# Ledger of designs, part 17: designed miniproteins, single chains, continued (3)

Each design is a single chain, and the fold is of that chain. pLDDT is the mean over its residues in the fold that is shown.

## One batch from the design tools (miniprotein)

Design m8597
Fold by ESMFold2-Fast:
Formats: sequence, C-alpha cells, structure tokens
Structure m8597 (fold): chain A 60 residues (1-60)
Amino acid sequence: SSEVDRLVREGMRAWREGRYEEAARLFEEAARKARSLGPEYDDLAEGLEKLARLSRRLAE
C-alpha cells in the first residue's frame, strides 16, 4: 500500500532525527493500515508494531 509505505518512510525519518515519540505514532498508524489490508499483511503489521514499541522505549 502506498499509504503504508509513506507512513513507514515518515516513521524512519522521525526515528533518524531522534523524534522517537513521533516515530512510534507513525509506525502504530502504519501497522493499523497494514492490518486493514488483509491477513497477507499481518507479518508486516507485526514488524511495525515491534518498531513502534521500540520507538516508545527509546522516547522514555
């Protein structure tokens, strides 16, 4: 999905800039969108959920 790809790119940019709270929100949104696309995207969504949790941990 072009929207999932956009959110992932924005999340990675935020992460590179040390904006971990922003990165977490973007990865969480990307994961929700991926799950809405169907079960073939479940592995991608799981990976994005893990990135979001890591980003939140780094923001603390």
Scores: mean pLDDT 88

Design m8598
Fold by ESMFold2-Fast:
Parts: sequence; C-alpha cells; structure tokens
Structure m8598 (fold): chain A 93 residues (1-93)
Amino acid sequence: MAGRKAAEAGREAARAGRAGRAEEAAEKAGEAAYYAGLAGEAGGLEAGLAAGGAAVAAGVAAALARLGDAEGAARAAEQAARLAEAAAAGRAE
C-alpha cells in the first residue's frame, strides 16, 4: 500500500514540476519520500534500499523544483516513483 502511494505522489510531484509549481512539487516529493520509507520497513533489505533511493530522488526533485529546474525535478520525481514501485514489490532484478 505505502509503495503505491509513494509512486502516486512521485508522479504528482513530476507533474507539478513540469508545470513550474515548485511548492506543490516539493510537497508531493516529500509525501513520496515518506511513503517510500514506510514501504521499505515492510520489505526487508532490497525494499529498504529501493525505498532509500526513492527518498533521495524525491528530495532531489524537491530541490530542483525550488531552483526552477522543472525538467530536472520531473525526471527525479519519475525516478522516485519507479524506485517506490520496486520497494512495494520487493523484487530482485
């Protein structure tokens, strides 16, 4: 559940970043990081590493959005969403 919410929030952050809404992008990226952390707690080491990556990517997205780099923020938020999905699935590559 938490991983899906993290992915959804990450996609919303990407959308806000592309639209130049830095405050909304930062808020949604923060939500993505929070839910990614919750997903990591349930899934063991691989899910924890993916959740940590999602949190870092979401933080980067927030920072880039605040700096006015909408394209960079969108890319980082999309990566956060993908990592959050991996955390939720607990999948090995």
Scores: mean pLDDT 71

Design m8599
Fold by ESMFold2-Fast:
Structure m8599 (fold): chain A 82 residues (1-82)
Amino acid sequence: MEEKRKEIEKEINEAAKEFQLSTDPEKIVEATKRAAELAIEGKKLGLDESVINTALKIVQDGAERVPEAKPYYEKAKKEIEK
């Protein structure tokens, strides 16, 4: 359980780093989708709210930069607000 939490946290931090360096719309959509999946999984595993919010910030910023990424933000927000 603890190992899985550390893995997801590491992946969120890696996704944030990749997202900041991405200028390609397709890569931004992929990073947004990945961050959304990690935020949902992190919530299920009981990760700290600050870590989940980091992933959500990526998803929100991705949806603002590329409208095609908006469905991933809507899905992540709905699942996390459950």
Scores: mean pLDDT 77

Design m8600
Fold by ESMFold2-Fast:
Structure m8600 (fold): chain A 66 residues (1-66)
Amino acid sequence: DKLLDEIQKLMAEYFEIIEEKIKDKKELDELREKLIQLGDEMNKKGLSPEEIKEILKKLIEELKKK
């Protein structure tokens, strides 16, 4: 599934960006936990893969602004 592959790629990109740009371990752990919590909330709310993809893209954009 193209959307699932894109979501997995975006998730991997998010982790790579936080590991590269965020050097403080506490902040890095908090960002990882935020992504996990977001994933759980999205599953509980029954969001579409397209909506999940957009949320991940927005998180990556926010990180790139740093």
Scores: mean pLDDT 74

Design m8601
Fold by ESMFold2-Fast:
Structure m8601 (fold): chain A 81 residues (1-81)
Amino acid sequence: MKEEYIERIKKAFDEVIKAHPEVREAALRAYQAAIETVEKGSVEQAKDVADLAEGLARYAKQGTPEEVRRALEAFEAYLRN
């Protein structure tokens, strides 16, 4: 169900913000785009967004704040376009 994917997305973005507090604004914009995409889309699309968000959280553990901010901006742009 979509609720499981929303919780996975929330956890992923919480992990990104914990790793890089300085990217909080970019992370919150990306999170908003993710939730809007899940609300408008199918269950399959919600799973794909959750998988991508979790990938972004894993990347954030290894990346610099600048690399993570760029990844968050790319993620938001991908979902909005």
Scores: mean pLDDT 86

Design m8602
Fold by ESMFold2-Fast:
Structure m8602 (fold): chain A 83 residues (1-83)
Amino acid sequence: SSLYSEEEFEAEVLLAFGRMYVGIGRSAKSQGKLEVAIESYEKAVELFEEAARLAREAGDEALAEEAEREAEEARERLEELKE
């Protein structure tokens, strides 16, 4: 379809999974489960970085910038946990 590419769809799916892992990481951190929080934020970063790559390949710069922003926020959360 001229309205939506497979790369755009995959990027949006990866963004959704990344956001899910951010939620898991936040919950784990609030419970003092630091290892689970770290692993969850690491997975979120990987998913957001892949989403940004696919969005850029699809020519969706706005989606790529959003994914990059969310990846940076997840990295900041990781740095807080690792000191």
Scores: mean pLDDT 86

Design m8603
Fold by ESMFold2-Fast:
Structure m8603 (fold): chain A 75 residues (1-75)
Amino acid sequence: SSSLEELLNRLRDTAERIVALAEAGAPEEEIERLAREAEELLELARNVYKVPDELLEPLRRLLAEAVARAKAILA
């Protein structure tokens, strides 16, 4: 279970990093790269670890909100 915990923690950390980098004025390309990495981690959790959608939904929302906030900061 530690590898799944590490994956879920990495997803949360990536969402926080997206916002932090946008607040620091990082290029949009770097934000988009992190967003793509997080989407790949979500697919890994769903397809390999078979995490139910109801448990992934809060993480998907967290990522979507982080990306939206980052785009608003950079606009």
Scores: mean pLDDT 84

Design m8604
Fold by ESMFold2-Fast:
Structure m8604 (fold): chain A 81 residues (1-81)
Amino acid sequence: MEEELDKEVYEALAEITYTIAKLDAQRGDRESAVEAARKTAELYEKAGKPAEGYQALSDVARLAGDTELAEEWEKKAKELA
């Protein structure tokens, strides 16, 4: 079974990759931003927080200027919450 510390580690890693994704999006590196955001979502899923992962994807897509993709992931986050 996964230990509580493993979930905390995944959550911390997700916060780091989410910060990188937001910075990449703000710099105009849309492809790198989306890749980092997807890693963030995977890490949040492993932490038992898939809704937070999809919310991070939505936020990064919005910062990157992809409003349609942001709305799609926001809907997914709400379905998982």
Scores: mean pLDDT 79

Design m8605
Fold by ESMFold2-Fast:
Structure m8605 (fold): chain A 64 residues (1-64)
Amino acid sequence: SSEQSRLVAEAVGYVIRAIGAELDGNLEEAIEALDKAIELAEKVPNSEEFVEKLKKRKKKIEEE
């Protein structure tokens, strides 16, 4: 659906923000962006693998 496509696009946008923040050394902003990406992705059917990858990336940043 168009709503699912919108949610995916927004989630990906937050992932890109998280990557940019991590490259800038802004780990707090990276975590906040990943949290928002996870929230949006969890609303999309069959997104379990994508959500798991986002959670693993967040954990890696938290361990830095």
Scores: mean pLDDT 85

Design m8606
Fold by ESMFold2-Fast:
Structure m8606 (fold): chain A 100 residues (1-100)
Amino acid sequence: MNRFSLTVQIQFPEGADVEAVAAEIERRFREEAEARGLTVVSVHVKDFGDGQVLLTVTLETDLPFEEVEALLRELVERIARELDVRVLHLSISQAQPAPP
């Protein structure tokens, strides 16, 4: 299996329940990612204050990097739209290289 790291920086609207919305983002992301053949290994949430959260997700899948990147971008954009949060930064990296 290939291992990937997704890092997303999110801005929440003023007055949002950051803890509740972050939990809902994690829940929806995990559910939709697993439905698409991505195994969510870990999710780490760091609250920077000022309504900004850094989400770091470790995933495992047999899918190639290009397909993983496309799926993760689609999922993040959809969830952000549904929960009315703004994505400030998104990066995807392969944490461990796939064997040939």
Scores: mean pLDDT 79

Design m8607
Fold by ESMFold2-Fast:
Structure m8607 (fold): chain A 98 residues (1-98)
Amino acid sequence: MEGEEGIRKGEEGIELAKEGKGKEGGRLAIEGGQLAEKAALKAKNKEEAEEAIEAGKKAIEAALAALKSAKSIEEVQLATAGALAGIGAIFNAELKLK
């Protein structure tokens, strides 16, 4: 499922960013966030929506870690894009839980 894959990508992004690989961490934050957004839009029940929220949260965490190790404006932009995708996933999934 895209939510489960999004969580995995976000966790990988967090680890790489903590190792100082901010560019790779930012790219994984974007990928994880986009997977989380797809999971949120496709969620048919509470469990799927909650999984999309977890994936979105992991994307934001990866983005923040990538920002701390960012050495260029390009890396800051990657981290920002990952964070925005994660936020969008959480908002769409929360709307489905209503």
Scores: mean pLDDT 88

Design m8608
Fold by ESMFold2-Fast:
Structure m8608 (fold): chain A 94 residues (1-94)
Amino acid sequence: EEELRRSYALTLLGLAEKYLKEGDYDKAIQYANEAIRAYPELRARALTIIGEAYFKKGDYEKAIEYYRQALEIDPNNTRAKKLLEEAEKKIKEK
């Protein structure tokens, strides 16, 4: 059951990453949220994807909120750290 839920959630995160690459940011956010519901232990990874989707949509403030939440859960999330710095830089340029 646990392994099945985790495998399902990883598949959902894979779909979120796919849609993020394709520019369908709303689907990326949808599938990342579904992954959190399926397996909450993947929340930090899913929040990073949601943040990146908002970053790509130009909503840098919302992206920062999601990256910060991901880092509160997993302080060693190098992807979230790097993307947070990029989003903060974009706000300074705006």
Scores: mean pLDDT 87

Design m8609
Fold by ESMFold2-Fast:
Structure m8609 (fold): chain A 68 residues (1-68)
Amino acid sequence: SSEIIEEIRKAMLKHFSEETVEALLELLEKDPNPSTDQVREVLESQGVLDELKQLAAMIAVQEYRRLS
């Protein structure tokens, strides 16, 4: 639902840029079960090279899949 997407966006904005969050949400809209490689490629395209931030984003994607 739009409400769940908004709450996830809000949580992610604490750790990622608006552009990074929108890119990850766009990936989830196109493929609700993205691979870790797909998530990493999106993060790297946005300049997110920090391994801990990449892991945090992958966990957030897994949580989104569980809730949607």
Scores: mean pLDDT 76

Design m8610
Fold by ESMFold2-Fast:
Structure m8610 (fold): chain A 55 residues (1-55)
Amino acid sequence: SSAQRERLERMKEVLNKEIARLEEQLAKDPNNDFVRLALENNQEMLKELERLLAG
């Protein structure tokens, strides 16, 4: 449905913003394992959302 697609697109926007923030944090502190793990998790979520959106 269009409503479901719109929800997924908004989730993608939120994930892209979070990934950018985490990448900036990791660049400033490359030894921060928590930030690295969070970045990896958000990148995997983005890949799944992109698969769903591709249909």
Scores: mean pLDDT 87

Design m8612
Fold by ESMFold2-Fast:
Structure m8612 (fold): chain A 97 residues (1-97)
Amino acid sequence: AQKYFEEGKKALDEMRFHDALVHFEKALKLEPSAEIYFNLGRVYQALGQYEKAKAYFEKALKLEPSAEIYRNLGLVYRRLGQDDKAAEYFAKAKELE
């Protein structure tokens, strides 16, 4: 799992989004984790696939809440035109600092 996760992070940092998806999906099949779900959400967000990004960020949130996950959900909800929900998630991010 760790090898695929690290390869996925490298691909994401290099903006090789499709390679990042392949590596993160392999990591996910071996051992699901909040960080894998979070990074899949980031890749889909970068690809403009906001509904998929939302789903992955919500999965990450259920496993391990963090200010960063709440902040990214707020951004995704804003891109989907759901400003009230975006505001709620930004408030949650601020609570966690």
Scores: mean pLDDT 87

Design m8613
Fold by ESMFold2-Fast:
Structure m8613 (fold): chain A 98 residues (1-98)
Amino acid sequence: SSSDVRRAQALVARLRELLRQARRERDGRRALRLAEESVDILDQLLKIPSAPKDLKLEAARLAREVARLALDLAETQEEINRAIGLILRTIGYELDLQ
């Protein structure tokens, strides 16, 4: 429906904002929080039954990029493992959508 498309577009816009924030981030723990929030937003978008597939794929790509940036800033093995886990989840969603 048009309302589902508008909701999905709003969630993608939020993901673009989180990616913009992540690109300016210098702290690994803050970047991880942005990545976790991004994957949560992706999960919300994927639950919209009639959300367009292209918006779901864009959301997964955006969330993956935030998680990749969190991995780049990771300083501990815990942070590395968490970032990798988030990246793998987003890749899994992209594959399921193909």
Scores: mean pLDDT 90

Design m8614
Fold by ESMFold2-Fast:
Structure m8614 (fold): chain A 76 residues (1-76)
Amino acid sequence: NEIKTKLLNGEEVVTSDFNEILEALELGRELGKDLIVTTDKGDEYILDTTGNSKDVYAKLIQIFKENKEFKIKLKN
């Protein structure tokens, strides 16, 4: 999976697909790393992937509803 390979290499992935953001969130959870989501408006969100899953998913859904394109990367 190209997206997972880029994220593992510390690269930013540009996406408008919610499923790709969910794959990044699950990868972050597996690695114990936060997910950084930057919107096309320049807002940056740090998602604690190891925190309360309901709170993390609710926050992610809200970010996705308010924006159309995202830059995603794992925090080191």
Scores: mean pLDDT 80

Design m8615
Fold by ESMFold2-Fast:
Structure m8615 (fold): chain A 56 residues (1-56)
Amino acid sequence: ARALAAEVDKNPELAAQADAEDRRLLRKYLAGEITPEEAAAEATAHMKELLAKARA
C-alpha cells in the first residue's frame, strides 16, 4: 500500500491504469457479469500486479 502510493505519486500512468480498471470492473458489474465482491477482488489483484511491475 505505502510503496504503491509512492509509485503512483511519481508515475501518473499507474494512477490512470488503476482508474481505467475500476471503470472496466464497474461496467462488468452493471452488465451483470460480476458481483461487487468479485469486482473488489479483481481491483485488488490488479493493484498487486501494478506494484509487482513497478518493483521489477
Scores: mean pLDDT 70

Design m8616
Fold by ESMFold2-Fast:
Structure m8616 (fold): chain A 119 residues (1-119)
Amino acid sequence: GITLTESGGGTVAAGGSVTLTLTISGAPISDLDVSWWRQAPGEPLQAIGSLTALGGVVVDPTVAGRATISRDLAKNTVYLHLTNLQPEDTATYYGAAKPASDPKAPWVFGAGAPLTVVA
């Protein structure tokens, strides 16, 4: 099976930046579609963006211009970099992955990394 571990959360001041890291084991990221999600307190789960096995990136309009998704094939990691943080970015952030070869496979989620943005 695929194992996902998020890191890089914590408490950050508004106007700052953060890089969240998703470490993946059990499959190479070149074989996986990967996505980032978040859930703010009292809100539904929201998609932030995705990175395909071929390296294509899509970012949600709500964070467009502030969010960058990238990967390191040698380290088998995916990154979410958020700039100009706002208190509304306070959420638990989840990495998710599925095999690119199986478009009907459900997303497998990590345990999540909390991020708190303070004014």
Scores: mean pLDDT 89

Design m8617
Fold by ESMFold2-Fast:
Structure m8617 (fold): chain A 61 residues (1-61)
Amino acid sequence: SLQERIAELQKKLREVIEEKGPAHPEVIELLRELIELFKEMEDEVLTRVGEAELREVEEMS
């Protein structure tokens, strides 16, 4: 399901942040994938939050 895929990506995102830090390029890739899934679910709030996080990471990189 979409919810299972989101949970799996969120787990991977946490692992990458913990190992490599929040500004790592893999974090950007995972955030982009999460944003696409949030759009597919029509979750406007989660989509906006994800886009804001992505912008912050891109500015740190």
Scores: mean pLDDT 79

Design m8619
Fold by ESMFold2-Fast:
Structure m8619 (fold): chain A 61 residues (1-61)
Amino acid sequence: LERSARAVLEGARRLAAGEPVDVVAERLARETGFSPEDARELAERAAADPEETIRRAEEAL
């Protein structure tokens, strides 16, 4: 399935482990091809609820 779903899952797990949002956003941009701005917004939303983001990404795979 989509490379983006796996990258979001990994990013959310990293956020749950305490990784900085900026680091996760840069990784998401590299893995998904999103713009740095879009990747940052996605990482910020995932940081607000990492566990829920993990669940949704796992269901998308």
Scores: mean pLDDT 76

Design m8620
Fold by ESMFold2-Fast:
Structure m8620 (fold): chain A 66 residues (1-66)
Amino acid sequence: MPVQLSPELSDALSRLAGHLVRNGQPGEANRAVSQVVDVNDTQGEQAALDLADRLLRQQQQRDRQR
């Protein structure tokens, strides 16, 4: 009944959450994980993977613009 995460999605979420936690943003990590899990539940795995990749790229771009 709860949505089961694929190994690919679990890995993507671990990378995203790890990046945000290392940047001192655990609240943002929790929010991002919740958003990706919700997208997986409502729109499917591919949409969730695309969102996780997009969020990680946005965080990396912020770091590059410093």
Scores: mean pLDDT 76

Design m8621
Fold by ESMFold2-Fast:
Structure m8621 (fold): chain A 92 residues (1-92)
Amino acid sequence: GPEIDPRTAEKLREAVALAREGAARAAELAAAGRREEAAATLRRLAEEVTAKLEEAARLAEEEGNKEAAEFLRKLAEQARREALEAAALAAA
């Protein structure tokens, strides 16, 4: 695939690590019956992961990689939607 600049790659790695850690914590809370806390964790994760992906998109755009920026913005929208849907299911 097209090479992503190192700063954009670093922000993407940060977003992925945050998503992985947050999802694992939410799953642990849900398994313990702490569903409201799991939902709150997923809602916070939605905002934090999308913010990092939007920063990655801005960095890609600054480096002239419009294609990577568009992909990262779409990924941010999808990540927010999925996390909020997961939060609704955890709270159910």
Scores: mean pLDDT 85

Design m8622
Fold by ESMFold2-Fast:
Structure m8622 (fold): chain A 105 residues (1-105)
Amino acid sequence: MKKEEAKKLNEEGKKAREEGDYEKALELYDKALELDPEYAEAYANRGAAYRKMGDFEKAKADYEKALALDPNYAEAYYNLAQLYFAQNDYDKALEYLKKANELAK
């Protein structure tokens, strides 16, 4: 049940983020991660919300946590590439984009 509840909260968080309610998205992702602290997708989604809010350090930490839990998570590499692009680190952005493309299926 806890993992199913975490998945439901993650999906609600994704909906809040699509609607531009990043504060609500963060609350929902935080609750999902309290129920399942190994939920790589929820870390990546929370990181994307932090990036949209301009909190690049928290975004990076969440993407790195997602990759520590799932090293083949192509979306997290893509999110890191976008983060480095936003910081004008184009060499790092390209490196992570190549990794994401190799893993994308």
Scores: mean pLDDT 86

Design m8623
Fold by ESMFold2-Fast:
Structure m8623 (fold): chain A 84 residues (1-84)
Amino acid sequence: MKFSYEELNAMSLEERIDTVQQWYAENPEVTREELIEKLTLLGGIDRARAEEIVQAFLDGDLARVKRLLPEKSVQVAAAYLLLN
């Protein structure tokens, strides 16, 4: 499923996390490794940070996502990469 950057930018952080969790749950063929690769290969994030970010989104851990990605623009970009 494809989500636009504009749609994700209009959402709250909680809504973006929920969207990622729902999409991942509905697409069991999508692996955690594929999500990590999206952040590393397309986002330029090192693997250790990408693993923590993916885990925080899939856990629904709002506070941890804010600590890992303090800037709204980076939070939106991460959600966009995970969903596309």
Scores: mean pLDDT 83

Design m8624
Fold by ESMFold2-Fast:
Structure m8624 (fold): chain A 78 residues (1-78)
Amino acid sequence: SELSPERLRENQLVAKAAGILTEAHDSGDYEGGEKKLEELLKDAPKHIQDAAKKAVELLKQGASIEEALQTLTDLVGK
């Protein structure tokens, strides 16, 4: 199986977003995490931007990092 260039790029963005979410969770700096996600995803498809926003909101509400990352992956699914 071969990933299209577009899908490969989206997978790379999701992986980077997951890293930012993990850093935000570990540091407790959710505001800084949101800013980094906005900068990373400014040119990304809306569904990826929305998925990342939902994931960070879950972290702010006290969800586990595992739940936030699962939510990101599930909502990006296409």
Scores: mean pLDDT 81

Design m8625
Fold by ESMFold2-Fast:
Structure m8625 (fold): chain A 86 residues (1-86)
Amino acid sequence: MRERVEAVLRATEELAKEAIEVAEKAGDKELAERAREALERAKEAAKGDDEEAYEEIQAETARVGGILEEAKALLKAKEEARRKAA
């Protein structure tokens, strides 16, 4: 079980890192902070019981995934508006 907890935590860390970078590029500090909070919750959950930690980290991974998609959409919209503006 611990190996699964470590694997899902690593996946959450990579996803959160990307979400934070994209959100910061989009200029959304609140979205970047939400991704950081989700990562911190995942790290804290990883210190607990392995099975419960796995479920908690999976929930945070899903949350970070949603944040990343929202950040990508915002960044794309801002880049398109900037490039296509007169």
Scores: mean pLDDT 81

Design m8626
Fold by ESMFold2-Fast:
Structure m8626 (fold): chain A 118 residues (1-118)
Amino acid sequence: ALEAARAAHEAGRHEEAIALLEPLAEAGNAEAQTWLGQAELAAGRPEEAIEWFKKALALDPNNAEAQAWLALAEAAAGRGEEAIEYAQKALALDPNNELAQGALAAARVTAGQAPYLP
């Protein structure tokens, strides 16, 4: 099920990926919740993505990848300060996480591009 959802998402069929992931995510599968968040974000729904990433983090608070995706979703929703916070949490768990590094850069842009933004 997760592999089929991943293939659909990678092929740009985000709504198909969402339909495949939703029953698994609602059943409490943290991996499915993280993938559903990614698919919602790709479909242009950052608020829905944020809800699913927060559910995944409630099951696994130390998931650096889910923290990094939540940072990207907050930035996409226009919330630069929240995005910086989640990106920094992801980097505290895994300093070499490229997604988290990219999320921090995107978050700082959303927060107004000042050279000293946190």
Scores: mean pLDDT 82

Design m8627
Fold by ESMFold2-Fast:
Structure m8627 (fold): chain A 55 residues (1-55)
Amino acid sequence: SSGLERELAELRKLSVEEQEEALRKLKDMVDTYFPNDEGARKFVERLEEEVRRMK
């Protein structure tokens, strides 16, 4: 999806440590503001999977 591709492109510009921090902040935001949004949760999970593959 375009949203996933754009977010991954931004994450690729960051160091591994900065990517981990960005993902933690995103997860915290989703848990706080979108706790019942399965789409938001799955989006974060897909980003985590892709970042894990880059390590």
Scores: mean pLDDT 78

Design m8628
Fold by ESMFold2-Fast:
Structure m8628 (fold): chain A 93 residues (1-93)
Amino acid sequence: QQQQILRKLLLISTVLLLLSFAVIGLTGLLAELGLISATTDLIIDIIIVVLMSLFLGANFAYVSRNTTGSLKRRALIIFGILVGLLLLNALLR
């Protein structure tokens, strides 16, 4: 139940993070090829980072309110790592 929901949320968050990597990489490649402007690439990167941060924040709030003990701690650490990876992805561009 809560464990299943948490696993599903973490899996979805991981998939969305990988999709964010793919989109940021693709827009960067398109900017490098001159198909879009560097400004457009930057704006898309900012929008993706903001939306993913809000999504991860919402999941963090859900976990914080609906879980306790070691499960809450593990979930918070995993979400922190996912946010860190998202920021690293943005910085690698």
Scores: mean pLDDT 69

Design m8629
Fold by ESMFold2-Fast:
Structure m8629 (fold): chain A 68 residues (1-68)
Amino acid sequence: MEERQKKLQQKAQENAIDMAVAEVAAEYGLSKEQAEEVRNRLMEEASKQFLSYDELRELAIEIAEELK
């Protein structure tokens, strides 16, 4: 049972990260390399704590603004 909960949480986080990265990359005109950098930083942060979609999106925006 615990493995199912972990998989669901991981899938939810990964899907939220992918959605946030895609949205922010399109909005800010990020290159593929910059979008990958945003994804990597979000994955690292999400590995430390559970983040909501709104929190992931806010972090993605902050990282995108640094990268431009």
Scores: mean pLDDT 78

Design m8630
Fold by ESMFold2-Fast:
Structure m8630 (fold): chain A 98 residues (1-98)
Amino acid sequence: MEVYFAIGVDEEGNLVVAIAPTKEEAEALLRSAGAKLIDISTDPEKVAKKIYELLKKNPEIEVRLLFADPSNPALREAAGRLFDELRKLIEEDEAKKK
């Protein structure tokens, strides 16, 4: 089953990531949170790279995670994969900083 990650920025400048089984639900969650859509993908690696890029530019921003169905283990697993990819990028970048 594909899981969609929609990335947006709210009125306060915080990053919002909506996780849903469909593109339409992910976009709707983002809009309900008052966030403007930046990107949408099913690839947690690409999403993690986009989040990390934004965090490097604005390290003080918060990242908020929204689930279409918080009881759905597939959405929680997808969030776990996203955070694993993000951690990998942070660790690799720290190793390269000299």
Scores: mean pLDDT 80

Design m8631
Fold by ESMFold2-Fast:
Structure m8631 (fold): chain A 61 residues (1-61)
Amino acid sequence: EEVDLARTRLEHQRVKRIDALRAELKAQGKSDAEIDAQVSAEETRLRGEMDAQLAKLEAEL
């Protein structure tokens, strides 16, 4: 219920952040390999943050 709403919101935030990061790196003239490496690292980090936030919400229920 509330966790599902939070998950949807966090997924939307993740997509927007990754899109913004890709656009920024392309504007900086980074190579495809550098963009892929940084995007992959950022996705892993954001997934961890999302999992932590969802666990916190579950603890509050």
Scores: mean pLDDT 79

